Designed miniproteins, single chains, continued (5). Designs and how they scored, part 43

Each design is a single chain, and the fold is of that chain. pLDDT is the mean over its residues in the fold that is shown.

## One batch from the design tools (miniprotein)

Design m17476
Fold by ESMFold2-Fast:
Structure m17476 (fold): chain A 93 residues (1-93)
Amino acid sequence: MEKEKELEEIRERAEKVREEAQRLLAEAKVIGKIDKERADAIKSYAQAALDAAETSLEYAEKGDVESAKRALNAAEIAVKQARKLAEQTKEEA
């Protein structure tokens, strides 16, 4: 029961990272009209977040909680960096 609940939480969090990363990729296209280097950095972190979230979901499907958690942590760190860069760009504009 505890393992199943933990896998469900991992899937939910990974899906949220994917949604946020997709939004940040869309925002980066707008930012790229003003600051291409910043936009490319945001895209890089957002893509890393998508890749890590996908890896987390793959491990969760296999029932590997530890590997799924490590991939999810990487995904959350990457999406947080992309978000921080996007927010800083809006504050500086």
Scores: mean pLDDT 84

Design m17477
Fold by ESMFold2-Fast:
Structure m17477 (fold): chain A 68 residues (1-68)
Amino acid sequence: SKEEAIARIVQLFLRDPEAIERYLALPEEEREAAAVEILKAAGITPTGSKEEQLEMVEEAVRRALEAL
């Protein structure tokens, strides 16, 4: 599910908080490609639109920052 995917990305960021900093430092045009790689690193098959993939990663960034 989308919620399970977001939770997995959150756990990845909590184990490597520097990954959040690297993601946020990227120019906007590179964030789409970075979102796909983050999904893959979290063990998630990238499905849906590029917008949906970005939304999942952005939501995970928000949750991880709240937990840190």
Scores: mean pLDDT 82

Design m17478
Fold by ESMFold2-Fast:
Structure m17478 (fold): chain A 64 residues (1-64)
Amino acid sequence: TDRERREAVDLALQAAEDARKRGDELRQQGLENPEKKEELLKQADELYATADALERAAADLRAL
């Protein structure tokens, strides 16, 4: 339904926001821990990619 579509869009956007926030936290931790910087930055990049994918999915759902 239209309501279910709107709810799915909102959930996807919220998940994207949460993923970005977590990515920022991991990036900051990487800057504070040089021994784990490469691993933490890689995890942050993966979270940003997930956020981008969720935002695209939300845009596609909204276009329906």
Scores: mean pLDDT 86

Design m17479
Fold by ESMFold2-Fast:
Structure m17479 (fold): chain A 96 residues (1-96)
Amino acid sequence: MISKEEFKELLTEFIEFLKSLPNPDEKLIERLEKALEEEDINSPYLSPEEKRLLLAIYEYLKNNASLEELRKKYKLTDDQLALLVGFENFLLLKQE
């Protein structure tokens, strides 16, 4: 299970990523910022789809899980997989 500190760190970085996009989803960002204040992956401000996406991102980054395994485990859409890959690239560029 993801820890409170790991969730807070992950969600903070993911919000920064979403804000960096050319057409940021302001409503999604606002809901994620509210979930960050709750510091809980089970926050009512997260949809079940968003919770699954965040857990998939966590497993991908921390445990080097394959994208195909995560797609099956978390029932990710192609759009969600694109967000996961985009977020990984954002984090890699931020290391500079």
Scores: mean pLDDT 77

Design m17480
Fold by ESMFold2-Fast:
Structure m17480 (fold): chain A 63 residues (1-63)
Amino acid sequence: AEELYRAGRYEEAVRVLEEELPSLSGEEKLQALGLLADAYRALGRSVEAWRYLQEAAELKEQL
């Protein structure tokens, strides 16, 4: 997923990250949520980016 993001393949990065997200927890989930927000911002999808930022903030409160 991170390699796809670094290569500018944002749509593929989002797909892989969303697939993995349900199996992640703690710090790994935080990293994935942050990368999803960055990828959605790069795609110009600000609503999805904001939603993942909110999920990351909520998870941070629980760690």
Scores: mean pLDDT 78

Design m17481
Fold by ESMFold2-Fast:
Structure m17481 (fold): chain A 65 residues (1-65)
Amino acid sequence: HHMEELRKEGIDTLVKTYGVSKETAELADLLGVDVGTYRDFLQRSKLLTEEEQKELNAILEERKK
């Protein structure tokens, strides 16, 4: 409950600081990586296979539950 409020506040701060979408900031936090590093990784995402993209979507769906 308290952690969820702090997490949401942190996500909003990351969106403002790094100029990324809320979804990108949430995914970086979910994966436990630095938002800046994750943004750079997404720009090179053409290296991701279809299977890796499917796994990422599965993680996002599990988080929504």
Scores: mean pLDDT 64

Design m17482
Fold by ESMFold2-Fast:
Parts: sequence; structure tokens; C-alpha cells
Structure m17482 (fold): chain A 66 residues (1-66)
Amino acid sequence: PQAAHDAAGARGTEARRLVMEAREELKDDPEYQELVKLIDEGDKETQFEALDRLSELIAEKVREKR
């Protein structure tokens, strides 16, 4: 049971690592920087739209690293 739990945790840790690496690589991307700015300075609706786009951008970068 612990081994199965650890395997699920390992998959989660790998996903987290890939997301963190994707974010680090994207930090100098102008689109990423603009989305972060919109999240910090936008209204609630703009923030949600920017978060959705940011998540999509990160997911795409993660897929490229797989």
C-alpha cells in the first residue's frame, strides 16, 4: 500500500518538477511576463483569463519536455 502511494507521489513529484522547470524556462518569455502582469494588476475576470492562459502555456511547455 505504501509502495503504491509512493508511486503516485513520485508521479506527482515528477509533474511538479516539470511544471517548475517549465515556469523557470518561461520566466523570460514576453507572453509569460505579460500574463503574470495581468494576474498581478488585472481585475478578477482578467486574472482568471490570464491564469487559464498561463496554465495552458505551462502545460504546453511541459508536453515539449516529455
Scores: mean pLDDT 72

Design m17483
Fold by ESMFold2-Fast:
Structure m17483 (fold): chain A 76 residues (1-76)
Amino acid sequence: MLKKVVINFKTRNPTDITTDLVKVKGLKGLSVEKRKVILYVGPDFNWDALDEILSKYLKDYEKTETETEIVYTEVL
């Protein structure tokens, strides 16, 4: 089953992060909005690689998770 990942930025455009995100194993789709990146990920998705990328681009974030969606929101 595909899981939806949402990354919300408060102060920056998500352009630079998308270059790193497209390289992550198990990524099935990616959509970009002004301050939001949406990923669709398969069961083989490399969550450790996502965490490393998030730590590079976000100083702090909060995480909420359901069976079908995980949301990361930048904290200032």
Scores: mean pLDDT 79

Design m17484
Fold by ESMFold2-Fast:
Structure m17484 (fold): chain A 93 residues (1-93)
Amino acid sequence: SRRARRAEIAVELLREPGKVISASELARRLGVSRATVSELLAELREELAPYGVEIVREDGGYRAVAGPGHQEALLHYEIELGIEKIVEGVARL
């Protein structure tokens, strides 16, 4: 699911704000192309704007800049990822 992949990127970046993760590492971890990672990050930036959280490009990768809604955003995406993983599991049964 595109939503599950986007939530997985969000959790990866938001759990350790300030840590740079390369586009190739994200692509390998998620099983998608680097182009798909870029598309998902563009969508995620729009979703994170209300939380005051930014994602910046740095040294060939990406990192989160913590804002006032950082913990709320992290919780939102962890819940969304959990729901999506359950739905995928049920769909495979």
Scores: mean pLDDT 79

Design m17485
Fold by ESMFold2-Fast:
Structure m17485 (fold): chain A 58 residues (1-58)
Amino acid sequence: VAPALLEVPGVDEAIAQAVVDAMRREGLTTAEQLTRVPGVDEEIARRVVHLLETGSLE
């Protein structure tokens, strides 16, 4: 999942790992919840949610 998140503009490896970690620990699934992750804006959060639904989800 983290490698796929790197395809989102503005997402670095550190941000991607933080997003994945927060999602696993807190069960974050909405774009608004993901904006709580440092470096994640509403636009990035929406793209991340879409990518997780249609991209490299296990």
Scores: mean pLDDT 70

Design m17486
Fold by ESMFold2-Fast:
Structure m17486 (fold): chain A 99 residues (1-99)
Amino acid sequence: LAALLGIAGLALGAAGAALGAAGLGLLGGLAAVVGGALAVLAAELARTPLERLLAALAGWAATVGGTIAARNATNLLALALGIAGALLGIGAIFLAGGK
């Protein structure tokens, strides 16, 4: 169950990075926020080392995606979403590693 959330978070974080790089900062920021939130949920539900690794990778992807989206932001909303996604990703990495 946590593994599915981690995989979904990783996919959305990667999509956020790709969309941000393509100049779609708002969509990239939204994808990073959703991916980061899924990574946090995956980290909270993780019970096995593999599930924790997937949650950490999802958090990493959300952090990168949010950062790229923020870098390519053309307005305050896109910037705020990119930053929020990156912060959620960092939080997920911390939760996955912290225990």
Scores: mean pLDDT 73

Design m17487
Fold by ESMFold2-Fast:
Structure m17487 (fold): chain A 95 residues (1-95)
Amino acid sequence: SIEEKLKEMEKELKEEIEKLKKELEKLVKELEEEGASEEEKNLFLDAHLGLAYMRLWVLKKIFEKEYPEVPQEKIDEIYEKAVEELEKIVEEAKK
């Protein structure tokens, strides 16, 4: 069903976000251990945010191709929530 496909998409985006969160936490720890400045840390986090946007966007495009019967509005809604969660994770990492 369309509902099952949307749940699959939500699950895959959530798993990708959890993976990205762990990668960012590791990056922050490594930068702090190397004595990076807050400016350097923020530049690296912003670069990784850009890459993370691309990773989520690629997943969205794969779902659009695999499930053309799923309404675009519903795909966009799930994607926007994933992007908001990603942005919150990066802002929290900067603190």
Scores: mean pLDDT 84

Design m17488
Fold by ESMFold2-Fast:
Structure m17488 (fold): chain A 73 residues (1-73)
Amino acid sequence: SEEEDREFAERMLELYEKGKAAKTREEIIEVSKEIVEELQRLAKRRGLPLLSEEEKEFLVKKLAEQFEKEIAA
């Protein structure tokens, strides 16, 4: 629904802001995990293929690397 899509967008923006404001690598990893969980919830609601455990771990690593680069810039 439009309301669920808005809530998802607001949550993604909140998590992105938290990631950019993170002061430790542990905080960056935690935010990256939360983003992947939100993506899985969206996929489940829409009947899309779910990520495997290995794919989730890979995405968390890549998101954390991206946040580290953005914070360093």
Scores: mean pLDDT 84

Design m17489
Fold by ESMFold2-Fast:
Structure m17489 (fold): chain A 101 residues (1-101)
Amino acid sequence: SDEELRRIAEKLVLEVTLPSGKKIRRSATGVISPEQFEEVLKALEEGKLNEEDAAFVLEVKELVEREGAKSFLDLIRVHIELLKKRNLTGIVEAIEELLNS
């Protein structure tokens, strides 16, 4: 069911609406770019995110600050760590397989 896990991972998308009305989508098989992450952090600081999105972005921010993630590869690592904390190990395995393909 690796194929099934990949299909599930592709359907797990975080959608964050910025103050500009622009929507940023991040799938479980990917992460937002550093530039998009900075836009989302700015929206968090301005209090423009809903509670669920704000909580998720805050978790990402805290993990990035703790781990020192500054590159796109570091953001992928941070995303994997968040999925592990949520016990989504099958999705993590699917992402790691895609990154090694």
Scores: mean pLDDT 55

Design m17490
Fold by ESMFold2-Fast:
Structure m17490 (fold): chain A 66 residues (1-66)
Amino acid sequence: DLSERVPALVAQLESPDLAVRFAAMEELYRLNTPLALAALEELVRTSPDSLTRAFARYAIRQLRER
């Protein structure tokens, strides 16, 4: 269920483990849904972590190339 999976993946983007963060970003990118895009845009706006915001911006750009 995307309504459960997308929030879980977004939470993983804040993980201290870089491998977990990269895996979550790639999974959100593969889902390529309006819900995933909206979640990534919200992270760019609200996340206090600069690395999380950078990953979200990168994923948004890549999604829009499709």
Scores: mean pLDDT 74

Design m17491
Fold by ESMFold2-Fast:
Structure m17491 (fold): chain A 72 residues (1-72)
Amino acid sequence: SDAEQEATLEAAGATNQAYVAKYREKFLAANQEERDQLTAEAGAEYGPVHTALRDRLLEERRREEERRRELE
C-alpha cells in the first residue's frame, strides 16, 4: 500500500520530506530507461526505498493511462 511505501521511506532514513518530494518528482518525469538508471544510481543503501517509490509511481502512471484510454 501507499502507507507501507511511505513507512519504508521513513524506515530507510528518508526522513527529509523535501528530499522525498524531489526524488518523486524526478522519477515521475523520467522515462523507463531513466528510471532504471535512477534505480541503479540509488545504490545499495537506498535501493529498497527507491524500488518501493518506483513501484508506487509506476502504479500511479498505469492508472492515469487507463483513465486516458477510457476517454477514447
Scores: mean pLDDT 60

Design m17492
Fold by ESMFold2-Fast:
Structure m17492 (fold): chain A 90 residues (1-90)
Amino acid sequence: SMAEELEEQSKRLREAAQKAKDPEVRELLLQAAQLLSSASTLLKAGNYEHARQLLQEAIQLLQQAIKLGSGEERQVAQEALQLAQRVLQE
């Protein structure tokens, strides 16, 4: 399900954050991960409107992480961004 994919990407963002050397990139990845995990929970509960709002916030943080990050951090943030955008289009 979309909720399960969001939780998996949240986990990947947290793993990338642990490897991030830049504290700003780390914080952006951790905040985005929390928003994706929260959105997953809200989708499972049927609270679609609140989940959409959290995903829109996550997209903004992920765009910043992509701009500032490099290598694995950027790649994982791009994958999470694409998933969040896909969920919003459904």
Scores: mean pLDDT 89

Design m17493
Fold by ESMFold2-Fast:
Structure m17493 (fold): chain A 55 residues (1-55)
Amino acid sequence: SAADQLARGRRVIETALEMSKTSGLADVERLVREAFATLDPEVAAEAEAEYRKRR
């Protein structure tokens, strides 16, 4: 479901934000890009907006 996809996207956001404390920006951006590519476009847009607000 869209809710399950958004929950998966949010877990990726948490991982990416944690990684951003110690990892290079390129690795973090690659993780986010690849994971969000597996979501429906509408869900990916919502997850991306949440990620950008938390950066």
Scores: mean pLDDT 81

Design m17494
Fold by ESMFold2-Fast:
Structure m17494 (fold): chain A 99 residues (1-99)
Amino acid sequence: SEAEKRAELRELVQEALAVLHRAITEDPSLSEEARAKLWKIMEELNEILARAEDMSLEEQLKKVAELLEEAIRLMREEGLDEEAERLEELLEKVKELLE
């Protein structure tokens, strides 16, 4: 059902936010520029959660996928391969919900 997909998306976004927050606050190797960009991605993910009732499920899924792809790219550029792999697992689940 759509309600089940919305609940699963919320869980996936919350897991992504946890990965991002841990990397930003605990990894001293992150550049200030990368840290700022990752914080901006977290802000946009939180805005999607806040606006969940005002957005279609398809719009939420597409926007979350785009933000996760950007976060994965930034994390790999900074050498955070484990965090990038975790986000890739979450992205795959988001893509499954788009089907």
Scores: mean pLDDT 87

Design m17495
Fold by ESMFold2-Fast:
Structure m17495 (fold): chain A 86 residues (1-86)
Amino acid sequence: MVELNEEQKEFLVEETLKAVRGEITGDEAAQRLAEKLGISVEEARDLINLITGTALELSGISLPEFAALPDEEQRKLIEEAVEKIT
């Protein structure tokens, strides 16, 4: 379990959303998170994947269906996943 402050949680939400939306690569998101959180790139990549998978499991939808959701709903699901994991 990674203990994150509110600033780190918000950064995690934003970088995960950018990666899921295809605005940046998953590798770019993982590198940015690794630097911000002080963890390895591998740990950051695993964290992004865990958050995305948790959001899909909580909503019961597929990744393409998630990508078709309004921005506000995508953000809400990722925020719920981050809170559940951290």
Scores: mean pLDDT 80

Design m17496
Fold by ESMFold2-Fast:
Structure m17496 (fold): chain A 94 residues (1-94)
Amino acid sequence: MQTFTLTPEEEKKTEELARRIGEILAAHADDPEAALAEVRKLVEELMKEYPVKMTQFMLEEAAVRAAASLTDAQRDVLAAILRELRAELDARMA
């Protein structure tokens, strides 16, 4: 994985994204499709401010941070969400 150096503003945005992902997974643990839709909305908001590659890096970093406070079941849902969003972001870069 290529290591990026985040600015303080990007670091704060990544921390906020991690917090929101955790809240979404806690609220929608029994509805993975609703969780995916909410996380996708957050990614689309980031893409208004940041390039696709930066958005992807911030999403991956936020997911790692969020995973530390999640249950095993919530981590499995997050992994499925990341797989779908990674495919969508890769398609936008092609």
Scores: mean pLDDT 80

Design m17497
Fold by ESMFold2-Fast:
Structure m17497 (fold): chain A 79 residues (1-79)
Amino acid sequence: DEKFAEELQKEIKKKGVSLEEVDELVTAIVNGDVEKLEEILEKLGFSEKLKKLLLEMAELYKNNSGIGFEEALKIIKEK
């Protein structure tokens, strides 16, 4: 969803998140590594709403190997 991507981009810019930190975040999500993602999100100081959405996405990747980022976003939104 465009709104989710925009909210994520706004938080990234607001918090001054580096490309390397964004890569770590995306890797944790894609690998379904919920524990590592929680550590990254706490370090970055994202909003509770955004943290919850990203954690739900990581759980979706953990349960559905090979799912694409856009597909994961659609599934979370339909819940």
Scores: mean pLDDT 71

Design m17498
Fold by ESMFold2-Fast:
Structure m17498 (fold): chain A 63 residues (1-63)
Amino acid sequence: SELDELLEEIARELNISVESARNLVLLLIQDPYLGWGLLEKYQELTPETREKIERAAELLRKE
């Protein structure tokens, strides 16, 4: 699925597990302020990685 492919790419780019990537996106959905704050503080995000995370969040919200 598109979601699975995005989560794998996010996991690879952030050097985390796919499960951690999914949990991170779920945190961003539940608490965007905390989630993005933690991500931006501890990870250097490219615009491309940010767009992938936002797309994954959109897809997860629809489940």
Scores: mean pLDDT 78

Design m17499
Fold by ESMFold2-Fast:
Structure m17499 (fold): chain A 66 residues (1-66)
Amino acid sequence: MREERVQKHFEESTITMYIGNPQKAKDALTSQAKAGEATGLESGKENAKRYDEILKKAEAAAKAAA
């Protein structure tokens, strides 16, 4: 259903936030990645990896937009 579009918009919103406020977006994603790792759960590690990937995508998008 419409949740696939919601997931897409979430990713785009994160990239937009990074373009507007790179440092803030970086800090937020880094904090969430650290929180995930701190749980010690495998799901937490997977979430940390996802936040890292979003960060890299946002950096690449910001570079491409420049």
Scores: mean pLDDT 64

Design m17500
Fold by ESMFold2-Fast:
Structure m17500 (fold): chain A 65 residues (1-65)
Amino acid sequence: SDLEKAREAAREFEELMKEIVEGVEIEDGEVHIYLKERNALAMMAASALSLELKKLGYRLHVHVV
């Protein structure tokens, strides 16, 4: 399902950025990623994830906490 594909894509991001990811939530076609800090690598990876999620009908929201 598109939800499972979205979860897998978000999980890959969380694995790549594990040092700075505080959490991930997926609800109602939206993926929320919570980061401890902003850095260039994380923002580039988030841009790629956003494009992938858009193809599945999901929107990415990145939060810094």
Scores: mean pLDDT 85

Design m17501
Fold by ESMFold2-Fast:
Structure m17501 (fold): chain A 99 residues (1-99)
Amino acid sequence: MYNPLFEGTGLSEEQKKKFAEELAPLIPPEAIGIVGALKKIGIEVKPTENPSTTITEEDLEKAGKAVGLSKEQLEKIREALKKMAENQKKMGLKEVTVE
């Protein structure tokens, strides 16, 4: 099943799901492309009254460590998130920043 967030990472389905669970609380619900990628693996992004529009490098490192990702796997995910954020901006939607 194609998921742009995890393309080329070589992650198991279990690792993808665990990482998505760690990442979901950090994703603003307005990041529709990223939200859609998480939903494809069964992970819902919940609304928050104070959503951050920035996904920090620290947030990604914490999520990666929680599921045992390599530096290379985490960098590929970070690049995919940046690409999805750029596509969202190009569509005129709310800007999301990935550090």
Scores: mean pLDDT 75

Design m17502
Fold by ESMFold2-Fast:
Parts: sequence; C-alpha cells; structure tokens
Structure m17502 (fold): chain A 85 residues (1-85)
Amino acid sequence: NPLEKRRLSREQAERAVEALGEKAAEVAKMLGLKVEDLIRFFESANLPSVVGLLHRYAGLSQREIAEILGLSVGAVSAALRLAES
C-alpha cells in the first residue's frame, strides 16, 4: 500500500508536534522519547502510524489531522484505516 511507504516532510512533522501542544510531553513519554526527538520520530514513521498516533493518543479528529498535515480528509481516513487494521 503506497500510504505505508509515505513519510512526513520536516515541515509536516514540525506542525504535528506543534499541534500536540501540552500533549507533546505525554506522547514522547509514551513512546520512550524526549520531546526534542518527536520531530525526527514523526519524519521516520509511516503516514498510517503518525495518523493513528495523532488520532488515538492526541485525540485529534481526521479533519484536524488533515488540516495540520496539509492532506485531504480522504487520505487521512485511508491512513487511519490502515493504522487500525
């Protein structure tokens, strides 16, 4: 599946971490990472994994994730289905 090979750009990863706000420290701790390592982690993770993490642990809607990452809601929905499969 092309989405499983898709990765975030640095700009997308930075926006994702910024959108976590106060939740960034909690998400980093859950992943066994320092907050400063989250951007690099998001760049290295596949799109379904990032979308699933933002939805499940950050509580972001598919629409909010689409706006943050500069993607269509359809692309986010497809990635989320792969993450939850």
Scores: mean pLDDT 81

Design m17503
Fold by ESMFold2-Fast:
Structure m17503 (fold): chain A 60 residues (1-60)
Amino acid sequence: TTVVLSKEVDNTPEAIEQALADLRAEAEARGLTVRHEAKVPVTGDDGSEKVLVALVAESP
């Protein structure tokens, strides 16, 4: 079964890197196999520039 893990963060290298690290750690802890990583520019609810960081993973 495909699982998508995502987190919306500030559009900074530091925030994106931390989000990816957190999502990778969660996938590993849950025994998921990460197949793809995505970063999508989005507008936050407050009108600020954000990035949606996502991992596409497979459950065993």
Scores: mean pLDDT 82

Design m17504
Fold by ESMFold2-Fast:
Structure m17504 (fold): chain A 87 residues (1-87)
Amino acid sequence: MSPLEKELERLKKGLEKLAKQVADSLRAQGYSAEQIAAHIRAMLDGEFRDWAEYLSTIYSEEEVKEAEKKMRELIEEIFAELEKELA
């Protein structure tokens, strides 16, 4: 596994844990599914932007694009799981 793939795996595990904790907290406070989804989307988009910017200073354009693709797939997986939990 490349260093970039290891960073992506660590980020994935951290974001999955964070998203679940935030969703559980907001749901317990009585927020709607739409409000929870919007909050988590904004949070994950922020993390994506910061991570992509960091990688662009170290890795090639092609490597960054591949990592961004994997990151977007990971965000969609997190939201698919969240939608199942909120349904």
Scores: mean pLDDT 78

Design m17505
Fold by ESMFold2-Fast:
Structure m17505 (fold): chain A 94 residues (1-94)
Amino acid sequence: MPSPLEKMLAQVRNLMRMIADIRRDLEARGRPATGDAVALAMFRKEARELARAYPDMSEEDKQALLDEARREMERLGVPADLAEEMLRIMEEEL
């Protein structure tokens, strides 16, 4: 069985992939600001759901999730300003 941390990391990676796909689609449609707004809303919702699912999450686990999110944002080419706002949301909600 995967550990709770491994499950959380997989959820963060999946969320980032979905966000990148949605942002790419909206940018292609000439709606990049809408893509950014959707990304922030989705990230906040999923971070809250993650916190509710794992209420006993350690500070070490929270840091691992933030580090994974930052790596995925960099890998997927998320703009720095948007990435900082998304990481702030995750830190607030976890």
Scores: mean pLDDT 84

Design m17506
Fold by ESMFold2-Fast:
Structure m17506 (fold): chain A 119 residues (1-119)
Amino acid sequence: MPAVVVLAYNNPEGVAETLRAVEESGLKDVHLIILDLGSKDDTLEVARKLAKESSAPITVLSIGRETPEFEGLGTSLARMAGSVAGPDTTVIVGSDKPVTVEEIEELAKKAKEIEEKKE
């Protein structure tokens, strides 16, 4: 199952719009992972509430209340998301803009085509 990782940092509206797009798409074969980077606002609470109300497979993770200082954060997050979702294609999306339904569908299709072509 392809996974989409949404990075969330002080953007509750962006997270809400992304979750709405996933629900409206009816995509049951995509695992959405929301990773909070230590937001100081209601971002984590909004993500957790919407995930509970969603019928889609949504996982919410947080790395803590303060942003940790370490190198390779993006790589570590992608690796962590991959370990939760399995060996399927993982896409990391910033939280500054909502992800469109078409973007999620194209990424899921591309992931399946790569898997079928490469075995």
Scores: mean pLDDT 58

Design m17507
Fold by ESMFold2-Fast:
Structure m17507 (fold): chain A 104 residues (1-104)
Amino acid sequence: MEEKRKELFELVDQLLAQASSPEERADILIEVAEMILKILRGEEVKSDDPLLQKIAEVLKEMSEEEKREFLRYILGELDRLAASHPLSPETRRRLLQVKLRFEL
């Protein structure tokens, strides 16, 4: 449990290190959130990005509650970014869609 969670944080940090702006950081976090939602719904997830693929593999080994907790963390980081930096209308719309899909 804790080892998988630590691995996820490290992989996400590596992915975020590639972002050069708050907008790019938000786009990456939204992509991770969408991936978690697809896995929670039992959908297949494949990515050409090796870090995203590793994140998907670790998530598949976690419990549903652990996946939901990690998604809440990602959404919290996205809210913090949106509050601190002006995000594009497109990115804000995508964030809202992710939040709505998580609740329902």
Scores: mean pLDDT 81

Design m17508
Fold by ESMFold2-Fast:
Structure m17508 (fold): chain A 78 residues (1-78)
Amino acid sequence: SAEEELKKKLEKGKELLGELNERVREIREELGDSPEARKKILEEALETLDEMIEIFKDDPEKVAELEKEKKQLEKELE
């Protein structure tokens, strides 16, 4: 069902966000609040957004929201 498919996508999204949060914690423990930490965190967030876009690719509104966030993070990395 569409509800089961949505639930699976949400669970996968939660797993990715959990992994991102743990990786951010590790980066901050290793590098503190350095510019290197900020860059690595942004790079990890961009990779997570790409994975989220793939998970929600059949939802054009969700894809548009995620792509907008990705563009904002890309500008911060430049």
Scores: mean pLDDT 83

Design m17509
Fold by ESMFold2-Fast:
Structure m17509 (fold): chain A 109 residues (1-109)
Amino acid sequence: SRDERILEAYIRGLEREGYPQEVIDALREGRALAPESVARLEELARESWLLTIDLGFARRAGDDATAAALAAQIDALRAEAYRTFIDGLLPGKASNRERIRLLELLTLV
């Protein structure tokens, strides 16, 4: 189906970008994620977006120390997002819509 082609293309993109193999494997399985873990990923995505804006300003100002600190904070949020995802996996299968949303959330962190 079209959704399956989109999902596989997206997952291949994340694999090329160096996402952890355990995350890639779980995404390919298409397992459902606990609602509280989805909510936490949405919070982490919002936090990462705000830090990315601040990082952009620090880089434009030539503030290398602040830029390095903000980049480290974003990396820490990304690591938490991967743990939240793995720890929140349920035995059941997600719908294709839920799987696409999950891929979007993981890429926004």
Scores: mean pLDDT 88

Design m17510
Fold by ESMFold2-Fast:
Structure m17510 (fold): chain A 108 residues (1-108)
Amino acid sequence: MRLELEVKGDEVTGRVDAGPGLAGARIRVRIYDENGNLVAEFELTVDADGRARGRATGDPSKVKVGDKAEIEVYDPEGRLLARFEGRVVKVEGNRIVIEADGVPPPAF
């Protein structure tokens, strides 16, 4: 899975490349620094084209390359489908790129 996110204030837009089954899914991304502190959280909804939109909390300006990302994928009703770990691979201004394993383990 690859997430390419742009943050503007508390609004997040971006793209999720994780296969066609994510249309309508809700994604929570929590980013932790090297000391294990939560620095940013994104809550996103994915459309049929893989475009994501949602909200940011915390301080996305503190996100850096190598930070840990915890990714949770929920269905439209809020049922947890998958949980997996990723890493921040790129930061350019307000743009953050996260990569994770292509096949997340089942949530149940």
Scores: mean pLDDT 79

